Designed miniproteins, single chains, continued (3). Designs and how they scored, part 55

Each design is a single chain, and the fold is of that chain. pLDDT is the mean over its residues in the fold that is shown.

## One batch from the design tools (miniprotein)

Design m10018
Fold by ESMFold2-Fast:
Order: C-alpha cells, then sequence, then structure tokens
Structure m10018 (fold): chain A 100 residues (1-100)
C-alpha cells in the first residue's frame, strides 16, 4: 500500500493512517481499520473525516450507538461536514426500519 510507505517515511502522517484505515475497511477488515482511524485521531484530534470513518465501520459492525457518537463528534469538529450528517441520518433511519 502507498499509505503504508507514507507511514514508514513519516510516522506522524495522520492522513496516511486515515487512508490506510479506509483501504482496510473496504476489505472488511473493520478491527484493523478502527486501529488506524484511532491513530489518525491521536495524531490529529480535530480530524473530522477520521471520526466519520470510525462511525461508518462501527455501524457496519452493528455498534450503532458508538457510531452515532463518532458522527456527532465529526459534526462538532466540522458543522458543515455533510457526509457525517447524512451517515447519521441514514443509520438512524435503518435502525428504525430494520435493526431495532
Amino acid sequence: SEYEKKIKEDPNNAEAYNNLGVELAKQGKYEEAIKYYEKAIELNPNYAEAYNNLGVVLAKMGKYEEADEYYDKAIELNPTYIEAGVNLALERMKRWLETL
């Protein structure tokens, strides 16, 4: 992965950790993706996208209450972050219809 190379070159590259998490999440490796999103947040606590991505993988794992908290955090950090607001609304809708 190009992002693994970037991490080796700069271990403080929060964006590279976030992007590696996205690659792992696309492969269904949610536990590994979570660890990389957490590292991205550790390096950049204001990283709204990493909070949103963490929410997405938690929702895919059925952890809807935890996912909601991370979507809310992404919106708190960036109130115009439309993607996090959409994800929160869609998850709440799915929980009402199918996952209750």
Scores: mean pLDDT 82

Design m10019
Fold by ESMFold2-Fast:
Structure m10019 (fold): chain A 86 residues (1-86)
Amino acid sequence: ENQALLDAATLYLAIGSLNLKKGDYEGAIEDYRKAIDLLRQAEKTPETYRLLADAYENLAIAYEKMGKTDEAEKWRKEAERLRAEV
């Protein structure tokens, strides 16, 4: 079950990144948030924290692309916080 959560989160991260490259920033945010929700349900392992940090960083990039600088900064700080723990 835990591996299924990580696999599903990884797929949403990949789809989100594809949407980000296409300029679908709102779609990317939705996909990254789905990945984050799955990762929050997963076991608290270094792999889970790495994927969660990646999700937060990509979420920050999507918000920055939309001109939502305050939201982007919030998620970038969350990613930095998690990377410091791993």
Scores: mean pLDDT 85

Design m10020
Fold by ESMFold2-Fast:
Structure m10020 (fold): chain A 74 residues (1-74)
Amino acid sequence: KREELEELAEEAEKRLDPAFVEELVARAGREVAAAVAAGDLEAAREILREAIREALLAAGLSEEDAEAIAEAAA
């Protein structure tokens, strides 16, 4: 189960454009910092989950696999 999701995540990482990943991390990092500063930790977690999901979808994973990995990682 976790090993399978880890394998998919590693495969996806190899297929992502590093520039796309840097932009996504920078954008998500700013949004997470804003949510944390507002005291909304649930919003911060959701932003992180959506950022991971977006990256995995860009790597060609299915919506179901991307959601499962994002939920496990956040």
Scores: mean pLDDT 74

Design m10021
Fold by ESMFold2-Fast:
Structure m10021 (fold): chain A 64 residues (1-64)
Amino acid sequence: SKEEILEEINKIGKEIRELVEKNPSIEPIANQAEKEALRAILEGDYEKALEILKKGLEEMKKKL
């Protein structure tokens, strides 16, 4: 459901911000993923937004 997807988006968003606080060097990757995810949300594509954030989180973890 949309509500479940939004909960996952919020959860991943918090995880991304926690990683940025600990490792400021990855903030450009986080900012790009969040910008693209926001665009998808504005287009009504919540599933795409979640996928973008998941991919962004994976890229951030690879750089750590």
Scores: mean pLDDT 86

Design m10022
Fold by ESMFold2-Fast:
Structure m10022 (fold): chain A 95 residues (1-95)
Amino acid sequence: GEPGQTLEKVAEEARENGTLENWRTLLGVGLLLIEDGNLELGLEYVVEAVRELIKAGALTPAEVDDLEALAEKYKSEELAELAEQGRAALAAQNA
């Protein structure tokens, strides 16, 4: 099958169920879409997944590091702001 079409379907199914594992699946799919050159759709999925993981208190330092690396690689202000929000959320959890 076409990877992009399969990834979009997996992302849509993840959105419908709203579990932590599904939000992590959505994050992973979004990151893969960005690496594959579909920056617009990939960013949409990454932003949604990270915001839900922040709300759930489940975002990890490794996930924030990945966002920071991609923000630098693609010079994406949206990913940089999202990574900063994630870093702040991690700091608040340890306060």
Scores: mean pLDDT 80

Design m10023
Fold by ESMFold2-Fast:
Structure m10023 (fold): chain A 60 residues (1-60)
Amino acid sequence: GLSKEELEELGKYLGVSPRQVSGIIKAIEEAGEEFGIALAKRDLGLTDEQLEKLLELIKK
């Protein structure tokens, strides 16, 4: 998983808390990418551009 520092940096970019970032990553890992993306858009209002950046960091 991402470090606390990486979660904080990503949270600032996305405009959400590090805990919320961790929750999105867990949802993607446990329930699949499409579900995690849909949840992030619905509950946190994230854009497709923001989610693309998140996925790039997870899939490395």
Scores: mean pLDDT 78

Design m10025
Fold by ESMFold2-Fast:
Structure m10025 (fold): chain A 78 residues (1-78)
Amino acid sequence: SRTLLLAKLSGEEENVKKAMEELEKELPKIPGTESLVIDGNGIMALFASREAAEQAAEKIKEIAKKHGVEVEIKILDL
């Protein structure tokens, strides 16, 4: 079954921008990414499996930490 991931980044504006730019490049590389929408500090992505969404969540947390920003992630099984 498909899995929806919603993420929102918060922190200093320039750091959020850098994190979002890196995520736009890195998230499509995760196997099982079916669609990706990035708008401002928000991410909405659809994955072929929960495992793919969990890998994406880990990558989002890694990049957020690297840029000193906070992240809220929600994973929804469809």
Scores: mean pLDDT 88

Design m10026
Fold by ESMFold2-Fast:
Structure m10026 (fold): chain A 119 residues (1-119)
Amino acid sequence: SAMREEIARLLEEAIRLNEKLLELLKKNNAPEEIIRLAEEAKELNEKALEAVRNEAPVEEILELVGEAQELVGRLAGLIAEAYKAGELSPEAYEELMELLTEALRLLSEAEALVRALLE
């Protein structure tokens, strides 16, 4: 369906943002815990994309997208803590938070479209 194709597109863009986030975190020698969570968030977005493409139950897709949103929230918190600890430059912090804000927007749009599949 056109709606499933749009959900897939949003998740593909979220995966691309996760890749940029990981590159930026590694370039700035971010704490390993933050890098690991970013890798987990990418894997979860990839699982959500696969579920959409395989026409998995809406409830399964919604759970995966919800878990991805939770991980993005945790990443934002840890990145803020690393910045306060002086482990990230102001420039790196701003770029990372912009990527996380956009990722959360894409996931929120995907969630809304997944919920609309129940209509």
Scores: mean pLDDT 89

Design m10027
Fold by ESMFold2-Fast:
Order: C-alpha cells, then structure tokens, then sequence
Structure m10027 (fold): chain A 72 residues (1-72)
C-alpha cells in the first residue's frame, strides 16, 4: 500500500509539472496572440494543462487514502 501510494505521488508530480508547463505556454500564447487561431490554441493548451492538474490532484487524494491505510 505505501509503495503504491509513493508511485501515485510520483505520477501526480509528473502530471502537475506537465500541466503547469502547458498552462504557462498557453498563457504566453494568449498574451502574444495576433489571430483567433492563436488565441484558440492558447486556450486549448490551458485546458489541457488544467486537466493534468485535476488528474494530479485525484492521484494525490488516492495516495493519501493509501497512506492512511498503511499507517493504520
């Protein structure tokens, strides 16, 4: 259980870093957007990044459940 929780936490960290990078890139694209197409692409990157952050949060919550079970 604890080893599984640690794996989930590492996966969550990777997804969080990827999500943050996508949001940063999307925001840069939005700030420099000159066309509707560029604006749409920036928004798409931000939405993708938010999705990864949500997945990371769910993985962290699952890991916390497993850690509580392991410490019981």
Amino acid sequence: LREEAERLLREAERKEREGEELIRRGRELLENAKTVEELTRGIGLILRGIGLLVEAELLRRRAEELLREAEE
Scores: mean pLDDT 83

Design m10028
Fold by ESMFold2-Fast:
Structure m10028 (fold): chain A 90 residues (1-90)
Amino acid sequence: MAEEYYKKGVEAYNAGDYEKAAEYFEKAAKLAPDTLLGAHALHLAGLAYAKAGDYEKAKKAFAEAAELYARLLGKDHPVAKLSEAKAKEA
C-alpha cells in the first residue's frame, strides 16, 4: 500500500500535479511510519508542497523527514542534513 501511494506521488509530481503529489506522498508516509520509505516520502512531499507554493507545509514535511532520517541513519548522515537544510530554506 505505501509503495503504491509513493509511486502515484512520483507520477503526479512528474505530471506537474504538485498538490496531488504531496497528498500521495503524505499517505505513503502514514502507511510506512518509521521507515526509510516514509522518510523519503516526507522529503518528496516537502518538494511537492514547495512547488505548489505551500511553504509552511513544505517546511513541516522536510523537518519531519529530517527527524526520521536522523533517527534511522544518524543526524550526521548526508540525507538527514539535506532534509534539514530544505526545512530551513522553506
Scores: mean pLDDT 84

Design m10029
Fold by ESMFold2-Fast:
Formats: structure tokens, C-alpha cells, sequence
Structure m10029 (fold): chain A 86 residues (1-86)
């Protein structure tokens, strides 16, 4: 669980950088908030922040690759949250 959380943090950090480089600062900020939530162990907040990032990426028409990566990270965060509640 801790290794999966750490891996998720690293991937979100990279994706936030890619979103910023693509000019989508709003999505990058939401991803940075999700990373901070994961660092605190707040999986519920991280899921909420990733859902916000996905909505922002779609609204501002981010590159399809970024949208798909957010969808994958959100799914993984939800799986991690479910495992901690079981």
C-alpha cells in the first residue's frame, strides 16, 4: 500500500509538470493538490482532487494523453482507497 501510494505520488507529480508545460495551469494545480493529499495520507481528498483535475482537463481541452493519464491515476487512487477501507 505505501509503495503504491508513493508510486502514485511520483506519477501525479510528473503529470502535473506535463500539464503545466502544455499550458493547463488549472489542471496542474488540481494535480498538485492531489499529490499533497496523498502525501498526508488523505486518500478521500486525493480522489476528490483527481476528479477535479479530470473535469478541468476536459473543460480546458487538455491533450488527450493527459486526460487518459488522469483517468488512470483516478482509478488507481479509488482502488487504493477501497483497499484501505476493507
Amino acid sequence: LEEERRRLIEEIERLAREAREAGDVMTAHALEHAKEALERGDLEQAVNDLEAALELARTFDSPEAIIRRIEELLRRAKELLEREKE
Scores: mean pLDDT 84

Design m10030
Fold by ESMFold2-Fast:
Structure m10030 (fold): chain A 63 residues (1-63)
Amino acid sequence: GLAEARRYLALAERALAAGDAHRAATYAGMSVVLASASNDEELKARAAAVGREAARRGGTGGM
C-alpha cells in the first residue's frame, strides 16, 4: 500500500545519499510499483525521479 511505497522511497533516497546507486534503483522501482497500485501519481513520479537519478549515478564515466 501507500505506507510501503513511502517506506521504499525513503530507503531509495537513503541509498542514494550513501552512494549505493544499485540499491537506490531497486527500492525506487519497488516504490513505483506500489504507488502505481495505489494510483498515487505524485509518489510514483517522485519514486521514478529517484530511480532516474540512481541510474545516472550508476552510469559513472558517461558524458
Scores: mean pLDDT 79

Design m10031
Fold by ESMFold2-Fast:
Structure m10031 (fold): chain A 67 residues (1-67)
Amino acid sequence: SAHELERLLVELSLRAPPELHPLLTELAQAIMDGDLARARELAEELARLTGDPELAERVVQQGEALL
């Protein structure tokens, strides 16, 4: 659901340094635009930078299920 996706994005933002928040915004926008290829690329980059690959993958998975 959109609510669950938002919750996961908030959780990821709490774990990510402030410098990565623009990347989180781009990821959320890509998912909302239905650009799943871009969302996957952004999530992979974010996972490498935050050290939370499972959480980033869950965000993409929820976005795919929503769209």
Scores: mean pLDDT 73

Design m10032
Fold by ESMFold2-Fast:
Parts: sequence; structure tokens; C-alpha cells
Structure m10032 (fold): chain A 91 residues (1-91)
Amino acid sequence: MTKEEIKEILYNFAKRAGVKITPELEKKIDEIAEKFVELQENTRKRIAELDAQKDKLTPEELRQKVRELMAETLLGVGEIIDEIIKAIKEA
């Protein structure tokens, strides 16, 4: 998902909620979309790195690294969702 696709989703959500797009909200949507893209890119890169190393890792080591990556990704998603809710609620 691209930054522009994420921004479009957020704009459509705000429009459906009857929220006016102020300059402050536009800036907040841009910041949120950028954080989401960054999280997506970092997660994708780490998954690719783990896949490239899978033949060098034991099943236990691979499982542990996947678990750690999943935990980090879920925490990041949760933070972004909280920011979206706050931005819409405060608009």
C-alpha cells in the first residue's frame, strides 16, 4: 500500500464521518500515512531478510525471530491506529 493510497483511505474515512479537511487535519493525515508506509517498508524488509536467512537458522531461532518481528509490527500498527482515532476525534 502506497502513501497516496493510505491518504485516500483516510480522506474517504473523514469525508464519510462528516469531518471537514482543515490544513491541520491534512498535515496529520500526511504524517500518519508516512508512518504507515515506513512501518510497512521496514516490516517487508525484515521479512525478506528472515526469508533469506531461513536456511541458516534453526527452526527454533526462526520461530523466535518471527515472533519478535510480529510483536514489533503489531505495536507499530496499534500506535498508528491510535493516532488515526485521535486525529479524526479532534477534527
Scores: mean pLDDT 79

Design m10035
Fold by ESMFold2-Fast:
Formats: structure tokens, C-alpha cells, sequence
Structure m10035 (fold): chain A 83 residues (1-83)
């Protein structure tokens, strides 16, 4: 299910998958996620132990079809992982 995929992506980010984080951030920009939400996602990922992403890459096959709502749900899941 979509929820299981989002949960798997949160775990990848927590385990330091910088390429997956970069793919998600690139998809977020392509689908028009507001900049404050993108910055919040970067901050949450770094607090969870991910390396800071400074380069844009092409979205991976796993995330290329994600909508704005999918990215915002992923952000909420990341923020909940900090609490």
C-alpha cells in the first residue's frame, strides 16, 4: 500500500539514504510543494541522522509519480518520528 511505501521511505531516510532523500526533495520541487515545507523536510531528515542534501538529482522510479499530497504525508511522518 502507499502507507507502507511511505513508511519504508522514512526508514531509509533515518538510515542515511541520502540519494532517496535527494530524490524525494527533487520530486517535491517538481510537484510544487511550498519552499517552507521543503526546508522543514530537510531539517527533519537531518535531525533524524540524514546527511544534508545540497545537490538536485532526478527523482527515482519509486518517487517519480508522487503527488504533492504524498510528499506532505511523508513530511508529517518524518516530523512524527522526531517526537
Amino acid sequence: SKKELLEQLVEKIKNGDKEMLASILSQAEKVGVPRPHILTMKGAAVQLGAEEVTELIEPSEEVKDFTKDDILELLEMLQKSLK
Scores: mean pLDDT 80

Design m10036
Fold by ESMFold2-Fast:
Structure m10036 (fold): chain A 68 residues (1-68)
Amino acid sequence: KTRYRVVGVAPSREAAEAAHRALQAAGIPSTLFPEKNRVVSFVTTEEEAQRAAALLRAAGADVTITKL
C-alpha cells in the first residue's frame, strides 16, 4: 500500500479554510492547521494526491506531495 502526503501552505487563514472546505466537498480527507495556514491530506492514490493538490493550488496554497 502506497500512501501520499499532500501539504498545502496557504497565504492566509481564510485561504487555508477555503482549501480545507474544497477538499471536504470533494470527499478528500484533510486536516486544517489554522495557526500555520496549513492543510494536510493523506491519500492512497496518486490521482487523489493530484486532485488534492489541484484544489489546494486553486485556493492559492503552495503544495508539496510526498510519496510515503
Scores: mean pLDDT 82

Design m10037
Fold by ESMFold2-Fast:
Structure m10037 (fold): chain A 92 residues (1-92)
Amino acid sequence: MRKEAEEYIKRGEEALAEGRNDEAALEYLKAAEYYYKAGDYEKAAEAALKAAEVATDPRMAAQALELAALAYKKLGDYEKAEELREEGLKLL
C-alpha cells in the first residue's frame, strides 16, 4: 500500500512538472486513497490537499478536499475536517 502511494506521488509530480494539472491531481488523489487505506492519515491528508491545490476541475478538487477532511477526522482534527468539507461544498 505505501509503496503504491509513493509511486502515485511520483507520477503526480511528473504530470505537474509537464503542466498536466488534472492528471497530477488524479495521481495525488490515488496516492491519498492508498495512504488512507494504509492508516497513514497524515500522508493521506497531504496528498489529498495537494490534489485539491493542483486540480483545475472543481469536482475533482471537491473530492480531494473530502478525502483530506476524512483523514483529518481520523487524526482527531475535527475542526480542520469540517473546514475542508465546507470548502469542498462551495466548489459544487
Scores: mean pLDDT 85

Design m10038
Fold by ESMFold2-Fast:
Structure m10038 (fold): chain A 101 residues (1-101)
Amino acid sequence: MRLVVADASFEVEGDPEVVEKAAEAIGRALQRLRDHGVESPEEAVQLIVDALREAGLEVVSLDYRTERRGDQVTVTIDIEVRDPETGATAKVRLTLVLRPA
């Protein structure tokens, strides 16, 4: 069953250059999720991770939780990223609310 984004919010904190790269990558991934949807919450998490890696960032830690309420799934994602060239880091907190298409 296809899931689409009903709501999305995120915060990024850390080194300004890493924050900017991470925020841009997440913004693009969220737009892709809004336009195309996903088949599972795990696919949504993977798209976010892939976008961060494509931006040149190393994913140092990844933790996510899913909560179901009726037909909606809320995905809370905590990611720590590092720029491998500088060692600069940022923390990402992201909440996705997914619903059937």
Scores: mean pLDDT 86

Design m10039
Fold by ESMFold2-Fast:
Structure m10039 (fold): chain A 68 residues (1-68)
Amino acid sequence: MEEAERLEREARELREEGARTSMELYNKAHESSPEEAKVLTEKADQKARELGEEVERLRREAEELRRR
């Protein structure tokens, strides 16, 4: 149980961290030149995808542990 709880906590923390990072990049893009805004938005999108995949992996692992 502790291991599943740890993975769930890690998943939540990553989700929150990712949301904050994406917001920072989007806010910076809004204040930047069009060229810089494009780069920042692309970075935010890439980080969001990578984070989403990692969060899903952790949650699936936690579910598997809880079922056992």
Scores: mean pLDDT 79

Design m10040
Fold by ESMFold2-Fast:
Structure m10040 (fold): chain A 68 residues (1-68)
Amino acid sequence: MTPEEIGKQIAISVRLGNYTAAQSLVDYLKENYSEEEIREALEAGLDYAKSIGDERAVRYLESLLKEL
């Protein structure tokens, strides 16, 4: 799974209300990827969330990006 695919899966998990799955994917990113790759993943997830109009997923991913 690419970082971009993981970022999109985080957005999907948040949309479904599955915050435990979203957190597990964030933890997986932090354990397996560089800070730059994590940023790219979260930006891809954010772009996806914006494209589908999911304000909750947008807020979640923006919060994660601010913590980098």
Scores: mean pLDDT 86

Design m10041
Fold by ESMFold2-Fast:
Structure m10041 (fold): chain A 46 residues (1-46)
Amino acid sequence: SLEEELEKRLAEKPFITYEDLVKEAIRRSGEKHGDLERAERILKEM
């Protein structure tokens, strides 16, 4: 799942650029906009 992948990446890379994660998440999930906002929320909490 996209959400699990995002959390894993953030845990492995505590100093990663959130923009990079968001872009990758969108491509992997294949979603339109729902994942974008959700992914950003997760990254922002980190």
Scores: mean pLDDT 61

Design m10042
Fold by ESMFold2-Fast:
Structure m10042 (fold): chain A 61 residues (1-61)
Amino acid sequence: MVEEAVERLEKALEGIDAPEAVKKYAKEQVAKAVEDGASEEEIERVIEGAVELARMFAESA
């Protein structure tokens, strides 16, 4: 389940040239949400937020 959520995030990030630190942070947040027992809806929201953050940093470089 953690691996599936992280894979969804990685696929969402494939087109985004964000710094490695930002991508690592995003993966950690998604994995933590799954491990903390977050619902499918909550996990999807965390992934959306992580992608938004990654896009912001990619365009700021």
Scores: mean pLDDT 78

Design m10043
Fold by ESMFold2-Fast:
Structure m10043 (fold): chain A 80 residues (1-80)
Amino acid sequence: LLEKGLEAAKKAIEAAKKGDFEKAEKYIKEAIELARKLAEMGDRQGAMVITNEVIKALREMGKEEEAEKLRKEMLEMLGL
């Protein structure tokens, strides 16, 4: 799960840098789904590592507000 989530997040960052926002959004959704599964399994560190990489992709897209929302949502889910 962690490895697959990191691969999805990396692909999202690469797509965002190329201006392919549709492809970036697809990979962001995949990475977030895997981060949520890790959080449910008790892997809080893995969930946050994937979330931080997704935040980098969102920032490459100029979506700073969405990046902050995702960070807060994941912290709340993890009880932090």
Scores: mean pLDDT 82

Design m10044
Fold by ESMFold2-Fast:
Structure m10044 (fold): chain A 74 residues (1-74)
Amino acid sequence: GLLEEAEKLIEKAQEALKQGKYEEAKKLAEEALRLAMEAMKKAETLEEITRAIGLAIRAIGLMFEASLKLGEPM
């Protein structure tokens, strides 16, 4: 589902960041955030909401780190 897809994108973003692929990492993290937000809107349980929030926070962190590495304004 959306949560599983967001988690996979976060893992790909982390790997891209580790490899110095900062633009790819940022794009993957942005897509992960989008999916996490969609999952949050569709969440029916507190567990699903909590998982979606956790994924969104991780995605934002990766976007921030990638932007810093690219020299982009924050």
Scores: mean pLDDT 85

Design m10045
Fold by ESMFold2-Fast:
Structure m10045 (fold): chain A 103 residues (1-103)
Amino acid sequence: MEEEFEKQVEEIKKLADEIIALARKGLSDPSLTPEQREALQRAIDAARAIKEVVELYKEGKISKEQAKRTILGLADSIIDAAREAGLPEIVELARKMKEIAEK
């Protein structure tokens, strides 16, 4: 179980990096509303927090159960933010992240 979760947190970290990259690319669009820009910034902040949670787990500072709960909550925040921003690609990445964290 632990060895499998180590592989899962690396995939989650990769998905968080992809979310950050897509959200940053989205922010370069001058046609975005202020609300969409704030939503994309929330998605970036939540994805950065997920990367921090992964690092805390790898350092043994938090349990697997704590890491899973926190990642699931942050992934839900990313889904809500990405829906508000109108970026379905980020929604799909965050959903995949939830599926991995629920295993």
Scores: mean pLDDT 86

Design m10046
Fold by ESMFold2-Fast:
Order: C-alpha cells, then sequence, then structure tokens
Structure m10046 (fold): chain A 62 residues (1-62)
C-alpha cells in the first residue's frame, strides 16, 4: 500500500480539501513529521481542529 495515497484518502474522508490532502501526501513522501505537516496545513487555511485530525491520521499511518 502506498502510504502517500492512503494519507490523501483518509484526509479527504475527514473533510480536508483535495489540494491540502495532496500537499500532505507529498510532505509525507518528503519525510516531514506529522507535526510539520499539520503546521503547513494550518498555513493553507485549515482550522485547528482539521489540522489536529490530519496530524493524528498522518501519525497513525507513518
Amino acid sequence: MDIANEVARKLAEAGVPTDAALRAANLVMEGKTPEEIAAELRKLGLSDEQAKEAERIVRELT
């Protein structure tokens, strides 16, 4: 299973916009931490709750 594809899928299911979900998947491929990915998603305009959920999903999958 491709971890990047799984991250994008899980984030989309959690209501993260497609562009942000794909950005998170690319950051996982670059070896960024869940915390760094959540910080980048906040910069893209995600709420604190959405960024926290994204951090949890990335941490669970990596």
Scores: mean pLDDT 81

Design m10047
Fold by ESMFold2-Fast:
Structure m10047 (fold): chain A 65 residues (1-65)
Amino acid sequence: RLDSLLEEAIEAIRAGDYDLARKLLGEAAKLAPSELHPLLIEANRAIARGDAEKAVELLREILEL
């Protein structure tokens, strides 16, 4: 479900597999309520610029809601 996809995305980011992380975030966006979409967009942008630390921080923020 959403939490599992976000946890898998965090592990993909930590492993340096940004292509997998972006795919998992795309699936998460389909399950996430609209309120979480801005955070998911920012996480994808962080991955695109190579900011793994910020991407993980944003995804952890969603998991703590």
Scores: mean pLDDT 81

Design m10048
Fold by ESMFold2-Fast:
Structure m10048 (fold): chain A 62 residues (1-62)
Amino acid sequence: MDEETLEKGLEKAREGLRKAGASEEAIEKAVQEARERSKKDPSKAGLYIDEAATRVLIEEGK
């Protein structure tokens, strides 16, 4: 897994979620979970980032 690619994806997710009005706590929790999952299975990093972002949007009612 390319750390630069992962961090770029996570930062884009943070920006999108903040723009959508998600709480900073929910964003950080989702980013941390996606990062941990991506370290275990780098081939699915994009999926884990998308799943975490979608979960935050659902939880925040956005």
Scores: mean pLDDT 78

Design m10049
Fold by ESMFold2-Fast:
Structure m10049 (fold): chain A 59 residues (1-59)
Amino acid sequence: SLADIAYALARRELEAAARKYDRPDLAAQAISEIRRLLEQGRFEEAGRLVREALAQMEA
């Protein structure tokens, strides 16, 4: 499904950022919530959460 593809891409990006910035805690929290949002069809909120998590890791 589109949700499965979106989840796989988001997870890959967040896990890569977590390795770079040493923030596995933020990646784990964001990944679980993104999965929930995508399963509910809330694609815009999932995308926003990805961007917010990446910004938090970069800070």
Scores: mean pLDDT 84

Design m10050
Fold by ESMFold2-Fast:
Structure m10050 (fold): chain A 71 residues (1-71)
Amino acid sequence: AKEYTEKGKEYLKQGKPKEAAEYFEKALKLDPKHEEAHRLLVKALIEAGEGEKAREYAEIVERIARGEEVP
């Protein structure tokens, strides 16, 4: 999980938000409650122009931050 998150951060630094989003999604498949990966996925999706998908994940991040269990 952390390895995919780090790889996603590298793609963001390279200006490749679409590829970064794919790695953050992989991190979340391994650890669905990984708050950092959710926040980074939202950022990558916004930078890639996928605002609707970014909004959906932003809601999940808010729920995790409030201590709610994510399904």
Scores: mean pLDDT 75

Design m10051
Fold by ESMFold2-Fast:
Structure m10051 (fold): chain A 80 residues (1-80)
Amino acid sequence: KEYEELAKKIREVEKRVDEAIQRARSGTPEDLERARKEYEEAVKELEDIIKRAGELSPTAAENVRKKLEELKKRFDEAVA
């Protein structure tokens, strides 16, 4: 149950990062600033998820950390 809830939160965060990337790509300076704020909030949520996943297993925490690194790279590439 706990692991399924964490997996759902990870998917929701990934979706929000994808939406932030789309906003950045379409963006005015205001859209870029909004995209950065949304991305920062999503990153903070993933960091909390990593902590919670660590309570289940070190492997689970490492997998979420790799996902966070992937999402950070994707956002950085989108905003250039």
Scores: mean pLDDT 77

Design m10052
Fold by ESMFold2-Fast:
Structure m10052 (fold): chain A 73 residues (1-73)
Amino acid sequence: KAEELKEKGDEAFKKGDLEKAEELYEEALRIAVAAGDRQLAAEILRKLAEVYEKQGRDDLAAIFRARADELAA
């Protein structure tokens, strides 16, 4: 389920629908965290960072990349 939501987020991101991508990735992240899937959660956090960077929210992108690196350590 979380992986399916991440894939839908990837599709929205490719279409330039950053708002939809953010929404889908946030839902995927919630499920991955609840499942204890640290690898998937880190991957989704990196995807959210890419969305924020495309939106010009570079500070938020940096925060989410840092969170992803922490989970992957």
Scores: mean pLDDT 85

Design m10053
Fold by ESMFold2-Fast:
Structure m10053 (fold): chain A 82 residues (1-82)
Amino acid sequence: KAEELAEEAIKKFEEAAEYAKKAKELLAKGTEEDKKKAQELLEKAVKLAKEAAKLMEEAGKLDKEAAEKVLEAARKAEEEIK
C-alpha cells in the first residue's frame, strides 16, 4: 500500500529533522563533547533521510499523490540537515 510507505517515509524524515536540529543546537554550544555528539546525530539524520527517500520513491511508483505528501517532510529534513 502506497500510503503505508509514504507514512513510514514521513516518520523517518521527521526523525531525521529532529536529530539534525538537535545536532545544530549542540554545535552552537561549542564544546568538544557537544561536537562529537552532534556528529553522531547528523550521521543518524542522514541515514534516516536516505531510508525515507527510498520509501518515498517506492510509494511514488505505486501512487504519485502519496509520494507528494512526503515532499514537505523531506524538505523540512533537508532544511534542518543543511
Scores: mean pLDDT 82

Design m10054
Fold by ESMFold2-Fast:
Structure m10054 (fold): chain A 64 residues (1-64)
Amino acid sequence: SKEEFLELIRKAAEELGLSEEQVKKIVEAVEEGLEESLSTREVAKKAGISVGTLRKIIKKALEL
C-alpha cells in the first residue's frame, strides 16, 4: 500500500543518517510524487535533496 511504502521510505532515510526534519520533507515529497505522478527530479527538488540521494533512499526502502 501507499502507507507501507511511505513507512519504508521513512525508515530508509533514517538509516541513511538524515535528520528528522529532512526525513519528514522526503516522506511528504514522495507522497506528493505518488499522488501527482511527479518525476524523481521533481520529488528530489521538493524534498531539498539530490536525485542521487533520493535514488539511494528508494533502493534501501525496497531492500527493507
Scores: mean pLDDT 86

